# Designed miniproteins, single chains, part 21

Each design is a single chain, and the fold is of that chain. pLDDT is the mean over its residues in the fold that is shown.

## One batch from the design tools (miniprotein)

Design m701
Fold by ESMFold2-Fast:
Structure m701 (fold): chain A 70 residues (1-70)
Amino acid sequence: SEAAALRAAADALLAQAEKVLAQSPEVQQQNKSLVDSLISSLRIMAREARRAGLEDLVAELEAAAAKLEA
């Protein structure tokens, strides 16, 4: 289903975000362009999740993006 495919794609992005957040702040700064791209992807996925009515997933994706922006 569309919702299942969207959840799978979102879970992959969330796993990438967790991996990045586990790195030191110095490593995150060195890879700023990749971190910025990941934030953008998380925000896009949050919009798709919102359109699909997946409110819990929207919250998870937005929280991950906010943590990466800090």
Scores: mean pLDDT 84

Design m702
Fold by ESMFold2-Fast:
Structure m702 (fold): chain A 98 residues (1-98)
Amino acid sequence: MSREEFEAEVNLTLAIMGASLLLKAAEKGIYDENDESLARKIVELVEEAVRLNPKYRGDAEYIADLLEKAADVAEKNGHKKTAEIFREAAERVRELAG
């Protein structure tokens, strides 16, 4: 494994962890301003992972699904603006999947 391949794997792992955190927090009714920042960072991490190793385009769909689920939960809990941010992040991540 090259250093770039390893960095791609790390960026993808952090993106999956971040998206999972947002979903679990939303399910528990925990919301704050850090959610917007984290959603943007997840998009950036996926973009970098795919740039370093294009094989991770398939994993982008899984991350987008986590963000969409987080958006659905946020909307049901009345956090409409947070839901919009999560959906925008999911859409950007799906663009990276092709």
Scores: mean pLDDT 87

Design m703
Fold by ESMFold2-Fast:
Structure m703 (fold): chain A 90 residues (1-90)
Amino acid sequence: MPLLEAGVKVATGKPTEVYIVEKNSPEREKIKKDYESRGVKPHIIEADEETIELEKQVKEATRRGDYKTELKLQEKLDEEKEKLVKEFKK
């Protein structure tokens, strides 16, 4: 049974680490502080152009109600984010 899910798979009072891929913008500081306020240590990884473009395409598919395209684009986005996280951890 899920305890709590909202951006972070679990929000707890226990220390944990989260890797977040985000574009270089003022919003990064707000995201960082939000995670820290939840007792999570955030690592902000700069998103590349491909990741940013995929996020835009996912949002547009969601807005249009194109769930099939949204699912495919979300899978690609998740793969690109995982790739960036793996490269960051090296």
Scores: mean pLDDT 71

Design m704
Fold by ESMFold2-Fast:
Parts: sequence; structure tokens; C-alpha cells
Structure m704 (fold): chain A 70 residues (1-70)
Amino acid sequence: MVTLDDLSEEQQKLLELIVLASPRSEAELIAIAKANGLDASRGKIRALMKALNAKDLEELIEKGEEILNS
């Protein structure tokens, strides 16, 4: 199971933001991340999805909540 320590500092911050904001699209997530001083691109979002074995943003939020609460 993936833990926060398995993720980079940038990936951890992005995951925390995803869980807090619950964005409905990659475009919304990129806009929210930029407003919070985080460099987020579709490539970085997809890399995070791959690291957590998430197929979409809804599953990424679910897995992020599990990881942050473990």
C-alpha cells in the first residue's frame, strides 16, 4: 500500500490539496494548485494517479483520503 513517505514533497502537497478541494476536473485542480503556489500540470496529476494506481480524479481523492488518514 502506498504511504505519504512513498511520495515526493510536491506530490504530498498536491494530494493534500486534491483531498481538501475535491476538484471535479484536471483543469479545476490545475487552477486551484496555481492559486496555492503549487506547480501542477496534467502530466504531474497523471503521474500521481499512476503512483496511487488511481484511474481518475474520484479514485485519486478516495485513495488520498485513505493515505492521509493512515
Scores: mean pLDDT 79

Design m705
Fold by ESMFold2-Fast:
Structure m705 (fold): chain A 67 residues (1-67)
Amino acid sequence: MEEKLVEEIRKILEEMARRAGAAPTRDDAVEQVKAFAKERGLTLEEVLELLKNSDVTPAEFARLAAA
């Protein structure tokens, strides 16, 4: 189940990066998203739903996750 969630997150981050015309931040961004979920007590499924309904860039989300 984790592999599927990680793959979905990666695809969303790649699509957002393409829209922004930026290089993919997949490696760091995925790890930052996982860390954010763990620190906040959220599941990866909940974080995935936030990403789907958010208009933030992968870089912005990675910064929020790092904080």
Scores: mean pLDDT 62

Design m706
Fold by ESMFold2-Fast:
Structure m706 (fold): chain A 55 residues (1-55)
Amino acid sequence: SAAEDEAILAYLAERQKRLGVTKVSAQEIFDLLKKNPIDYQRALEMVRGAEQQRA
């Protein structure tokens, strides 16, 4: 869904900022994830874990 896509993008952007990675954008990683359903599902699980840490 669009909400899940936005959550993954936000998670990836925060991770890239935290790690100081500048050569690959969050958008590029997200585009690769959308091409592989297994990787996309793993990313959703990571987002849920990160949201639990914010609570």
Scores: mean pLDDT 74

Design m707
Fold by ESMFold2-Fast:
Structure m707 (fold): chain A 93 residues (1-93)
Amino acid sequence: SLDEAVDEAVRALQEAIDESRKAGIPKAAEYFEKAAELVRKARDSPDPVKLLQEALKYLNEAYRLAMEAGNEKTIEAVRKAADALQKALDLAS
């Protein structure tokens, strides 16, 4: 369900926030926090697709920062969050 996919995406984004902070990339953590807020709002939104697409934009910025830093755990967490967010977007579409 969309609700379950949203919960999974929020969990994956929280993992990405924690890994970004451990890696010393606070700007990536900020982008993941913005993405997580949008994903949470999508559940109760009349237009969940728009919010999930905006969340993907923040996730792409965080991914760029993770790649630049070369931190494998943060990169893995971003990929997991991207997969969960894409699943939520596909279910909302």
Scores: mean pLDDT 85

Design m708
Fold by ESMFold2-Fast:
Structure m708 (fold): chain A 77 residues (1-77)
Amino acid sequence: DREATLAEYRALAAEAERALAAGDKEKAAEYAKKAAELLVKYHVEQLRAAGDFEKAEELEKKGKKEIEEAVKELLES
């Protein structure tokens, strides 16, 4: 369910923002990672449901790498 996934994403994003406002970059990165992973998983599942298994695999690999890079950048900032 797209609505349920977006609601969970918004909740995780709000936690990340709250942690960042409190100066807790590690906690902010943790919640931001969970939020981003949720969106990647949702889109991968949508592609698989559409029969586009090759694009699903590619998105999963690229998404994982981009999330790891973004988390590292946030923690090093």
Scores: mean pLDDT 82

Design m709
Fold by ESMFold2-Fast:
Structure m709 (fold): chain A 100 residues (1-100)
Amino acid sequence: SEELKEQLKELLEELLRLVQEAAREVGDDGLAESARRTAERFLEALENDDLEAAKKYFDKFDAAAGLAISRLREAGRDELAERIEEVMRKLNEVFDELLS
């Protein structure tokens, strides 16, 4: 569905911005670059209807977001961690619907 792909793209762009903000807060340039590269691969896979590749890169991006959340909570940045969790939940819901 083109509608679901557009929703995924918007949510991913929002989540990527938040994860990059998190990476700056915790001083992890590697996390920021990994998230950006993985997001690009995920979007490319979606455009090519390569759902297996999309799922692989989605799982990698989800893991990076999870790491950002953990590190933010350790640093006492609970508000940013909660925002990432909310967007990640929405992204998971929309991607799950696309795979159905």
Scores: mean pLDDT 86

Design m710
Fold by ESMFold2-Fast:
Structure m710 (fold): chain A 74 residues (1-74)
Amino acid sequence: VQGIIDRAVSLGVDQRLAQAIVDTIQKHGNPDDAQLKALAKQLGVSVSTVRRAYRIIQNLRFEALSNGIPYDKA
């Protein structure tokens, strides 16, 4: 999980936003639109910013899993 956060930050995602999205996925599974809106409100960013960051994180997770890297080490 730490590796995904570090890679997302390297791709221009805010560290706090990346951490919040990853924490949400770990605790509650894939966030719905209402949860993404709630994160945007809580972090003071636009919903489009949260959606873009979520897409980046999902792509990183998918690539890691496709390459046989465990999620917790990706």
Scores: mean pLDDT 76

Design m711
Fold by ESMFold2-Fast:
Structure m711 (fold): chain A 100 residues (1-100)
Amino acid sequence: HMEEELKKLEEEVRKLEEEAKERIATADEEEALAVHGAVGKAIQIAKEEVEKHSHLPERERELLALKTVIREYRRLMEEMKSSKEKFEEYKKLALEAAAR
């Protein structure tokens, strides 16, 4: 059942990635930066959560990472829509996260 769950979560992540890309393509520059920041933060939270559970088998850590990314991305996107402060925070994170 883990293989099926992993495949389903990977498909959900792909859909969220496509949604984020579409938002970036249709958004103004500032909104695009905020979306990039939210995506980066969701990935960072997932990485930190997996590191806390280093004792788990690899497959369980993969499932935890995907579930965390999906949950946190959705939460952060809703927070950006309702809060100017969160929007500016995520925009700043994107500007600080130079791709290197």
Scores: mean pLDDT 80

Design m712
Fold by ESMFold2-Fast:
Structure m712 (fold): chain A 66 residues (1-66)
Amino acid sequence: GMKAVEAVEKALVRAAATEGIVPSADKGRALVEAAAKAKTPEELKKIMLDAGLSEEIAEYAAKLFE
């Protein structure tokens, strides 16, 4: 849903600012599409970890999705 997409966008801004990580356009798009299917904070966290983001960034997104 849109709330999951917004959580991912905010988490990617934080990842860039704190860890210097900016995914490619293709990887960013795939992550947003996968996140839009997340129904729980736990599913969103797993999607972000599977995409190679850190535990801190995945947890931040999950907290925003709650």
Scores: mean pLDDT 78

Design m713
Fold by ESMFold2-Fast:
Formats: sequence, C-alpha cells, structure tokens
Structure m713 (fold): chain A 63 residues (1-63)
Amino acid sequence: SAAKLREALRAVGLEHIPLERAERALAHIASDPNPSDAQLRHAADLLGVSVGTLRRLLALLRA
C-alpha cells in the first residue's frame, strides 16, 4: 500500500523521495522475491541510494 511504502521510506531516511518516483523505481522488483543484481542496481540508481539501503527498504515492504 501507499501508506506502507511511505512508512518504509521514512524508516530508511528516504522520506524526501516522492511516492510516485519510489513506486516507479520499485515496480519490477517489489513483487519479485529474487530480483537480479542488475535490477537491484538499476532501482537503487533511480532512487539515488546504495543497494544496501534498497535491500533494507525491500525487507520492510515484505514484512
């Protein structure tokens, strides 16, 4: 949900990222339990974060 994404972004210090941008960046990996390293790097680049931060964000969204 949008509320869950907003809370997850805040938890990892990404509250400044527009929700629409985050949804677009995560569209192909949020539903994939095993995204490739290339997909993770691409999404991380779109958000302007490290792959480590992206992995933490995805873990929160899957909880």
Scores: mean pLDDT 81

Design m714
Fold by ESMFold2-Fast:
Structure m714 (fold): chain A 73 residues (1-73)
Amino acid sequence: MIDLSSLVGLPVLDAAKKLGYKVTDVDEDEIIVSARYDEKRGVLEFVLKDKNGVLKRLLVDPKTKESVGRGTL
Protein backbone atom coordinates (compact mmCIF):
# COMPACT_ATOMS: atom_id res chain seq x y z
CA MET A 1 0.00 0.00 0.00
CA ILE A 2 1.17 3.55 -0.73
CA ASP A 3 1.49 5.57 2.48
CA LEU A 4 -0.33 8.72 1.37
CA SER A 5 0.73 10.62 4.52
CA SER A 6 4.36 10.41 3.25
CA LEU A 7 3.35 12.64 0.30
CA VAL A 8 2.19 15.53 2.53
CA GLY A 9 4.63 18.45 2.32
CA LEU A 10 5.94 17.46 -1.14
CA PRO A 11 5.51 19.54 -4.30
CA VAL A 12 2.67 17.91 -6.27
CA LEU A 13 4.83 17.44 -9.39
CA ASP A 14 7.52 15.61 -7.37
CA ALA A 15 4.91 13.32 -5.78
CA ALA A 16 3.35 12.62 -9.21
CA LYS A 17 6.75 11.67 -10.69
CA LYS A 18 7.48 9.40 -7.70
CA LEU A 19 4.13 7.60 -8.17
CA GLY A 20 4.28 7.56 -12.01
CA TYR A 21 1.11 9.67 -12.31
CA LYS A 22 0.32 12.19 -15.05
CA VAL A 23 -1.16 15.38 -13.58
CA THR A 24 -2.25 18.44 -15.57
CA ASP A 25 -2.99 22.09 -14.75
CA VAL A 26 -0.74 22.15 -11.64
CA ASP A 27 2.07 24.58 -10.84
CA GLU A 28 5.52 23.64 -9.51
CA ASP A 29 4.81 25.91 -6.49
CA GLU A 30 1.83 23.81 -5.34
CA ILE A 31 2.48 21.68 -2.24
CA ILE A 32 0.40 18.75 -0.99
CA VAL A 33 -1.23 19.61 2.37
CA SER A 34 -3.44 16.48 2.49
CA ALA A 35 -3.81 13.23 0.57
CA ARG A 36 -6.51 10.56 0.87
CA TYR A 37 -8.20 7.77 -1.06
CA ASP A 38 -11.92 8.32 -1.73
CA GLU A 39 -13.30 4.76 -1.74
CA LYS A 40 -16.78 5.83 -2.94
CA ARG A 41 -15.39 7.55 -6.07
CA GLY A 42 -12.32 5.30 -6.46
CA VAL A 43 -9.99 8.32 -6.71
CA LEU A 44 -7.09 9.88 -4.85
CA GLU A 45 -7.91 13.34 -3.51
CA PHE A 46 -5.10 15.86 -2.94
CA VAL A 47 -5.49 19.25 -1.33
CA LEU A 48 -2.81 21.58 -2.69
CA LYS A 49 -1.61 24.94 -1.39
CA ASP A 50 -0.09 27.46 -3.79
CA LYS A 51 2.49 30.20 -3.05
CA ASN A 52 -0.30 32.66 -2.11
CA GLY A 53 -1.89 30.24 0.39
CA VAL A 54 -4.86 29.38 -1.87
CA LEU A 55 -6.18 25.83 -1.42
CA LYS A 56 -7.03 23.75 -4.50
CA ARG A 57 -8.31 20.20 -4.98
CA LEU A 58 -6.81 17.63 -7.36
CA LEU A 59 -8.44 14.26 -8.11
CA VAL A 60 -6.38 11.44 -9.62
CA ASP A 61 -7.61 8.08 -10.94
CA PRO A 62 -5.16 5.43 -9.65
CA LYS A 63 -6.29 3.01 -12.42
CA THR A 64 -5.40 5.34 -15.35
CA LYS A 65 -2.74 7.24 -13.32
CA GLU A 66 -4.10 10.54 -14.66
CA SER A 67 -5.75 13.64 -13.17
CA VAL A 68 -9.56 13.60 -13.55
CA GLY A 69 -10.59 16.73 -11.66
CA ARG A 70 -9.30 20.03 -10.35
CA GLY A 71 -10.95 22.93 -8.52
CA THR A 72 -10.65 25.63 -5.87
CA LEU A 73 -11.78 24.74 -2.35
Scores: mean pLDDT 78

Design m715
Fold by ESMFold2-Fast:
Structure m715 (fold): chain A 58 residues (1-58)
Amino acid sequence: EPTDLEKRVRKLVEEDPKATPREIAEAIVNSRSDLTEEQKARTVKALVPIVEEIIKKL
């Protein structure tokens, strides 16, 4: 039932336990999204609360 996003968040947390939700969101956006720099920044802001919720579920 875990989504690809949840699996990616878990892997990133395991690789760097000190990473903030913002840093995790940035890594996801940079690896998966082919967006402009402005769109990436906006997507990261939207993704941060989602990443926080995923981390709470792990």
Scores: mean pLDDT 75

Design m716
Fold by ESMFold2-Fast:
Structure m716 (fold): chain A 86 residues (1-86)
Amino acid sequence: SLKEKKEELEKLKEKLEEKLEEADRNPQVSARDAYVVRQLLEREGYSFESIKALAEWVLENKASVGAAEVVIEAIEKEIKRLEEEK
């Protein structure tokens, strides 16, 4: 359902924001991954499934802050879209 999709995206966003705020000494990665993530999202038309998959990838891997921010922005826009489909 649309509500379940929204709840799943909100949980992923919270986890991504927590990861960005962590004082963890994560290895620095190239900002190129932000560009690649954005390209994948654009290619898939910012679908729920693509946003979810990329959010999970960012959480699991040593992705850049830029990649995480791109996914968070996509999540926020999709949540807004789901809200408008009431």
Scores: mean pLDDT 76

Design m717
Fold by ESMFold2-Fast:
Structure m717 (fold): chain A 100 residues (1-100)
Amino acid sequence: MEKLQKVIELLKETVAKLEELRAKETDPKAKAEIDYLIGILKDYIAKLEKVRKTASEEEAEELIKALIETLDRMIETLRDVAPEAAELLEKLREKIEEIL
């Protein structure tokens, strides 16, 4: 579960950076996409923290796999609308793979 804690911390850091990016964003469409992304990442943080408390390694692995698949999909969507948000997700994805 130590690796899971590191993933949760990375997600929290990424959410903070996305909230800062959202505050600077002037395009309403980009703001909406960043808000949607923040919501998804916060949902994953809650799910991963719950799994960390139950110490279910199998559930943790399944959630991390689902998270990576979600990140890949969102990166593709965000490249045209919010490229700085896409870059933050690409860095997050790389760091998660380094931990696993």
Scores: mean pLDDT 84

Design m718
Fold by ESMFold2-Fast:
Structure m718 (fold): chain A 82 residues (1-82)
Amino acid sequence: SEAEISELIDEALELIEEMEEIIEKVKKGEISPEEAKRRFEELKEKFKKLIEELKKYNQQVADTMSNKLEELEKEFEELLKE
């Protein structure tokens, strides 16, 4: 239903915000790389499960979220690997 899709999108946006906050904390030196990796991987797994649920309702939204996750993963890895 539309309400179910909306709830999943809201959850996806919240996970994106949390992942972006981890990236910012790493840039500011407010969190260790080891702690950041643990938290980021936990959020990534939650986000992947959410994308699979989104695919049941709307493929285009799921694809958009998958692309955003790939972007965040790349930014995070480049930030840590140098």
Scores: mean pLDDT 85

Design m719
Fold by ESMFold2-Fast:
Structure m719 (fold): chain A 105 residues (1-105)
Amino acid sequence: SEEEEVARLVEEFRSLLKTDDETASKILNAALEMADKLKSPFPRLAVLGAAINLLLTGGNVDAVKSWVDLFGLEDLIKNAPVEDFDALLERFAREYVRLRKELGL
């Protein structure tokens, strides 16, 4: 089920995170804000993918610089509020699963 896929993805993201919770919260918020502004499923999924790479590299912008620059993520991350990490991670995982399904991935 979608709920089982979301739960598995949440646990996978938690196990793979290389950032602290505050940094992760800001990255997740910035990615969701940018994805909400985009109309097409492919660019939306690409933004979420860039966020995953930032989380896995400990917030290393240089490792994913082309995507960060393309989506303006650095400024969005700097201005992002610190919110409930678990709630953000669930919303992020749900959007990621939804977009992959829309794209037949």
Scores: mean pLDDT 78

Design m720
Fold by ESMFold2-Fast:
Structure m720 (fold): chain A 82 residues (1-82)
Amino acid sequence: SQLEALEDPVRLKIMLALEHKGEMSVSELAKELGLSQGTVSRHVNELVAAGLVEKRRGPDGTTLYSLTEAGKAALEELRRRR
């Protein structure tokens, strides 16, 4: 399920960062979380595949990531269980 994607602590941290900041690039997420861009890229692509995160091209050609409505709902569901 989509909630199972959030069992990974890195994916959960990515989701929380996107909830707080709105849109972020892989480079910004890597800096914020203290992780490599490769690690962030792998996890964020899994979140996109799960439908929890979406991506778009910014005006400078940078890919920007943000929570989907399903991603926001998944974080709220996870908070209700904790």
Scores: mean pLDDT 84

Design m721
Fold by ESMFold2-Fast:
Structure m721 (fold): chain A 102 residues (1-102)
Amino acid sequence: MPKPLSVEIRVSKRLLEIVVRLDSPITNEEAQELGRAIAEEIERLTGVKATVLSAQAVDGKTVYITLRLERPISGETAREAVIRGVEKVFGSKPEEVTVIET
């Protein structure tokens, strides 16, 4: 199973842009599963509806996800939701997590 090495989360009002780097290859279907898992965790933690706008595997080992939120959430909440979603899909937490608020 791919191990999550790093996660970068950009929080801009109602948009979340997430970059996940993995140690081994991932498919677009797995990237879409990750996007859905993160959206579900946001909704579970906050009650805020999250819509997956895009979830794509790039260069086989990097996942780019864009989510639209019904309401803004804090960077701390975004961090927790993304870590939980990554752990749910890959069975382990990312080694590094960076949150950028704009």
Scores: mean pLDDT 87

Design m722
Fold by ESMFold2-Fast:
Structure m722 (fold): chain A 75 residues (1-75)
Amino acid sequence: SMLAEAEAVHRELLKKVNEGVEELQAKGNKKVETSLDANGVLTLTGLDNGEEIKIPLSAEERALLALFSRAQAAE
């Protein structure tokens, strides 16, 4: 099922983001900001020391985020 595959991709993406946030917090960042660029790179930025973790997204992860972006744009 494509839905089950999308859920697996979402869980893996969420795991990567959580691990990156925990790493930045362990390095002294109390606040972490997230941004996604047009090239499909998700950047986690520690606001206390400016340290960044870049998470390159797979084609499947980028496709999933594109669907969510469309859903957010639809009223």
Scores: mean pLDDT 75

Design m723
Fold by ESMFold2-Fast:
Structure m723 (fold): chain A 68 residues (1-68)
Amino acid sequence: MTLEELLKRAGLEVKERIKLEDGFYVAIAVDGSVYLFNEKDKPTLVRLGKFKSREEAIKKAKEYLEKL
């Protein structure tokens, strides 16, 4: 299942996708909601929240990954 399919099931349209390391992606929805997704080892979909900027969204995703 793709990141886009998962977000569509949640009723969200993807505005931007940002590839991170180790198969992780950040998805920013049109409503500003930010999600972390991974298709490898551990299928992961986590809502990180809404952020003011793209830069804040990326920072939050990286902080989340450091805690895993």
Scores: mean pLDDT 73

Design m724
Fold by ESMFold2-Fast:
Structure m724 (fold): chain A 95 residues (1-95)
Amino acid sequence: MKEEVLEILDRIIALLEEAKARSTDPVQQELLDKAIELVRKAKEAVERGDYDTAAVLLSQALELFEQAATPDMADLVREIRALHDEALRKLAELQ
């Protein structure tokens, strides 16, 4: 299950990078860079077995992404939210 969480986090990073590629606003790109950094830190927390910290970091990343998201990103918002919910469920099962 830990490997499945890491795969989900990698998919979230890829979708956040896609959101950054669609963004033309430097402020939105900065928020997306911070969201990507938080997901990378969540991966490090998962690797060390700190699932509570991983869940907190992932939720903070989603909040930053939602602040940066524009209407053209509705597809990415739906997919990232679904992956976030799945990751949080799996992290809770690992605790």
Scores: mean pLDDT 86

Design m725
Fold by ESMFold2-Fast:
Structure m725 (fold): chain A 59 residues (1-59)
Amino acid sequence: SQAAVSRILTPAQKANLARHGLSVAEFIEIARKSDLESVLVAVGMTDPATKAALRPLLL
């Protein structure tokens, strides 16, 4: 799952996660344990295409 999520995320989105103190693995774990939509908003990933691509991998 981490490899699949990492392929969806752009370098800019990965840098944004790092700015919030999150690795891709930590982002996945938090998103699975809490509300995905709230986590995406908190880290600034609000574009519909990224949300649609991530939902089936994190739910």
Scores: mean pLDDT 75

Design m726
Fold by ESMFold2-Fast:
Structure m726 (fold): chain A 96 residues (1-96)
Amino acid sequence: AEEELKKLRKEGKLKTLGLLTPTVENVKLAKKYRVGTIYVPKGLSPEVEAALKEAEKAGIKVVYKDSVEEIAANPEVDLIIGEEKSDAISPKAEFL
């Protein structure tokens, strides 16, 4: 995940990140690499919500989606991070 973020950042292509299973660590990585937009599912823990609030203060746009499948299938997503769930399609992981 972090190596793909570094590569896209160097290439100037890191605009939109999809988090299928958001964690405080994954949100902090998105903030560190200054992504433009994060797509996340609804129903997150208060700890993850707090990390997303910090990302918004740093200028990152957070977009809530109704399902992880909507995030995984979204063509605007440059990189998908979803290592905790193998049943979601990750169309960008194979081509980075």
Scores: mean pLDDT 71

Design m727
Fold by ESMFold2-Fast:
Structure m727 (fold): chain A 100 residues (1-100)
Amino acid sequence: SDAETAARLRAFAARAEEEIAGAEKLLAQVSKLDLSPEQKALLDEIRALVAELRRLVAELREAIDAGDLPTAERLAHELTRLLVRLYELLSELQKAVDAN
């Protein structure tokens, strides 16, 4: 049902927000370190991606509230792809920090 789809998408949005908040907390901690120019560039790339993820999760919630479930599902798929990219970049940043 549409109500079940909306509930699933709201649960997904909440989980995405938690993952984004976790990334923001990690970025705040890493930004206090003495970073190389390469590490700073990677940090800036991750910050840009986090901002994009925040925009998309807001758009997802708006689509759900409007009852535009096809748009909401498309946004959820895009968020999933970008969250995978976020995880990859955070892993690269962690390795770069641990190597120094």
Scores: mean pLDDT 89

Design m728
Fold by ESMFold2-Fast:
Structure m728 (fold): chain A 94 residues (1-94)
Amino acid sequence: KEGAELARKAAETGRAHHDAEGALEAGRLANEGAEAGGSPETARGLAEAGRAATEGGVRNTEGATEGAGAGISGIGAAIEAALKSGLGLEAAEG
């Protein structure tokens, strides 16, 4: 439950802040969410966080700030960790 809430907060942070700082914070919260729980709800929240960070980070990827790149990488790693812990990587591919 706590992991899902952290993942959801990461997605909200990424959507609210379409900048390097928001992407970095979203990545940090997504990593905490992955550590706190390996539930399908956590994986969904992490996927939403990844989308939010991508929307913010894509504007900066061609002239990217370090913060935007780090945030996106953090979210990607957190999603992968959550999938490996409870769902399996192949199941996430659809």
Scores: mean pLDDT 57

Design m729
Fold by ESMFold2-Fast:
Structure m729 (fold): chain A 83 residues (1-83)
Amino acid sequence: SLSEVREEIDSTILEINELEKNFQQGKITPQQAMERIEDLEKRIDELWDKVKTLDGLDAAIYGFSLFAVRVQIDMLKKKVEKA
């Protein structure tokens, strides 16, 4: 459902933010961070498949939200790779 998709996107954003904080605080190793990033990337791909089945306006709105989430995870991945 639309509500389910929104909740999954919000949960994914929260998890990415917690991962960034833990990595910045040195609570997690680069290898552990990368493993979590790979799991999150798979979740984002699955959410994208869900979003593209929504009605046109909802697909556009949540598609944009997922694009922003993908950019955030890609930026985090680059930070982890530099460590």
Scores: mean pLDDT 85

Design m730
Fold by ESMFold2-Fast:
Structure m730 (fold): chain A 68 residues (1-68)
Amino acid sequence: AVEAGAEAARLAAEGRGREAGELLQRKLGSDVNGATKAGAAGVITLQETGDEEAAGRRAAEIALSHRR
């Protein structure tokens, strides 16, 4: 799961943010819980926008929506 996040971040850094998002949702969405999805969403947002604050807010939004 953690390795999938790193691979998605690498793809996003190459300018392939869409592919990174699809890979991460496919791999992590099937195998891990909402907290991991929140982290993944943050990484994707950071790579696509370059904004650390936006990435943090996105991760928090997903984490709150999947809070159990």
Scores: mean pLDDT 61

Design m731
Fold by ESMFold2-Fast:
Structure m731 (fold): chain A 98 residues (1-98)
Amino acid sequence: MLDDNIQRHTQLARRYLSRGDYLGAGQHLSRVGGNLDVQGRYDDAIRYYLQAADYYLRGQDYLNAGRSYNRAGQNLRRLGDPRYQQLYDLSQQLYQLS
């Protein structure tokens, strides 16, 4: 079920990207990250949250870009990676722009 959801959202993200819909792509990549979080695959989830943030920024959705950086930061913190603070700071800055 979770792997099916990951595959479906990954395919949807690619479809939205092919149409130039960065917001749709970001939304589906963020959902891939969420499903990986449920599986405890925090390192993989970070990668997808960062990709989602990039696409949200390209679509000028600063709120969802900030939320994606915040979730990536939470997972870096879970893994003991001190880079989590930089993502929290970036998230806060993006919230000020929305």
Scores: mean pLDDT 88

Design m732
Fold by ESMFold2-Fast:
Structure m732 (fold): chain A 98 residues (1-98)
Amino acid sequence: RLEEARELGKEAGRIIAKGAVEGKSAEGVKKAEELVKEWEKKHGPLDEEEERALAEGILEGIAEEGIKKGLIEEELLKKPVEEIALETLKKLREELLK
């Protein structure tokens, strides 16, 4: 279940990051929330440890999308996943403002 919650988070994070790139941030967040709700309908509500795994997964998913799109410099790849995710979101916002 913890690994499943983390994988669910990664998918949610990727959806959020893709939505941001497409200028559909609100739709991306809503789609990610719907994924989590559908998972809870099938497996029951997330406990505290599973919620933490989900949150970690979301950060990982956002970071992975930033890396795939070349938005993250090599030096940042050695930093905590939280910093990589934040830098990804910052870069995505900068690209949307161009």
Scores: mean pLDDT 71

Design m733
Fold by ESMFold2-Fast:
Structure m733 (fold): chain A 89 residues (1-89)
Amino acid sequence: SEEGLRLAQRLLEAGTRAAKDLEAQGKTDEANQVLTLSLQGAVFAARGDYELAAQYTRQARQIAEAAGASPEILKELDEIARELEALAA
């Protein structure tokens, strides 16, 4: 759907920013995990599988939070997850 593609793009952009933030902190493994989970979530969002997209987005946020990503990036990932969860309902 058009909305799924919009959220997929937003998730890729947020995940990329999170990965860059973590890479700048020397946290390459966590950056790669966040990017991979964000990419998987974006694929599911583009396919209209909003429940799986939300789960992957929440996992990406959890790793980013534990690794010390900025509060602004964490808020954006939370907002994306909430929109995906609303579409899954």
Scores: mean pLDDT 90

Design m734
Fold by ESMFold2-Fast:
Structure m734 (fold): chain A 84 residues (1-84)
Amino acid sequence: DAGLESFLASDPREAAEALKLTLEQNRHDKNLLEFMATYITRLLSQVVLSPEHVQALRESGVIELLEKYANKKEFDRFKKANGL
């Protein structure tokens, strides 16, 4: 997946900030936001994230947005995989 490859190739903080901006830009469309949060959660669950990536996602607020809007089962799987 090009999105996942781009995320992993980027600086963790810049990658996390890009995801945050993408999610926040769609805050007015709850259905789209829920779809995007679920999709992002699925992509991130396909790999073992570095501690630096996990920290960047947490510090940016992306993890909180994924917890709030993503499918619960997908997010629970993401948490377990990353020791959250």
Scores: mean pLDDT 79

Design m735
Fold by ESMFold2-Fast:
Structure m735 (fold): chain A 56 residues (1-56)
Amino acid sequence: MSAEEIAARVEARLRAVPGVDAASARVEGDHLVVTIEVGGSRRTERVPIAEAAAGL
């Protein structure tokens, strides 16, 4: 699975979670940069691509 495909799947899963207002995931080197907006709060987290792939 490509890094971009992993990012797209992570983004789709997060957007399906009730209460999530917005979610995005992008590839940055060996990491995935995930941004989530919930109840007016924005959080950004960096996750190793291998770890993100294992969770799909």
Scores: mean pLDDT 80

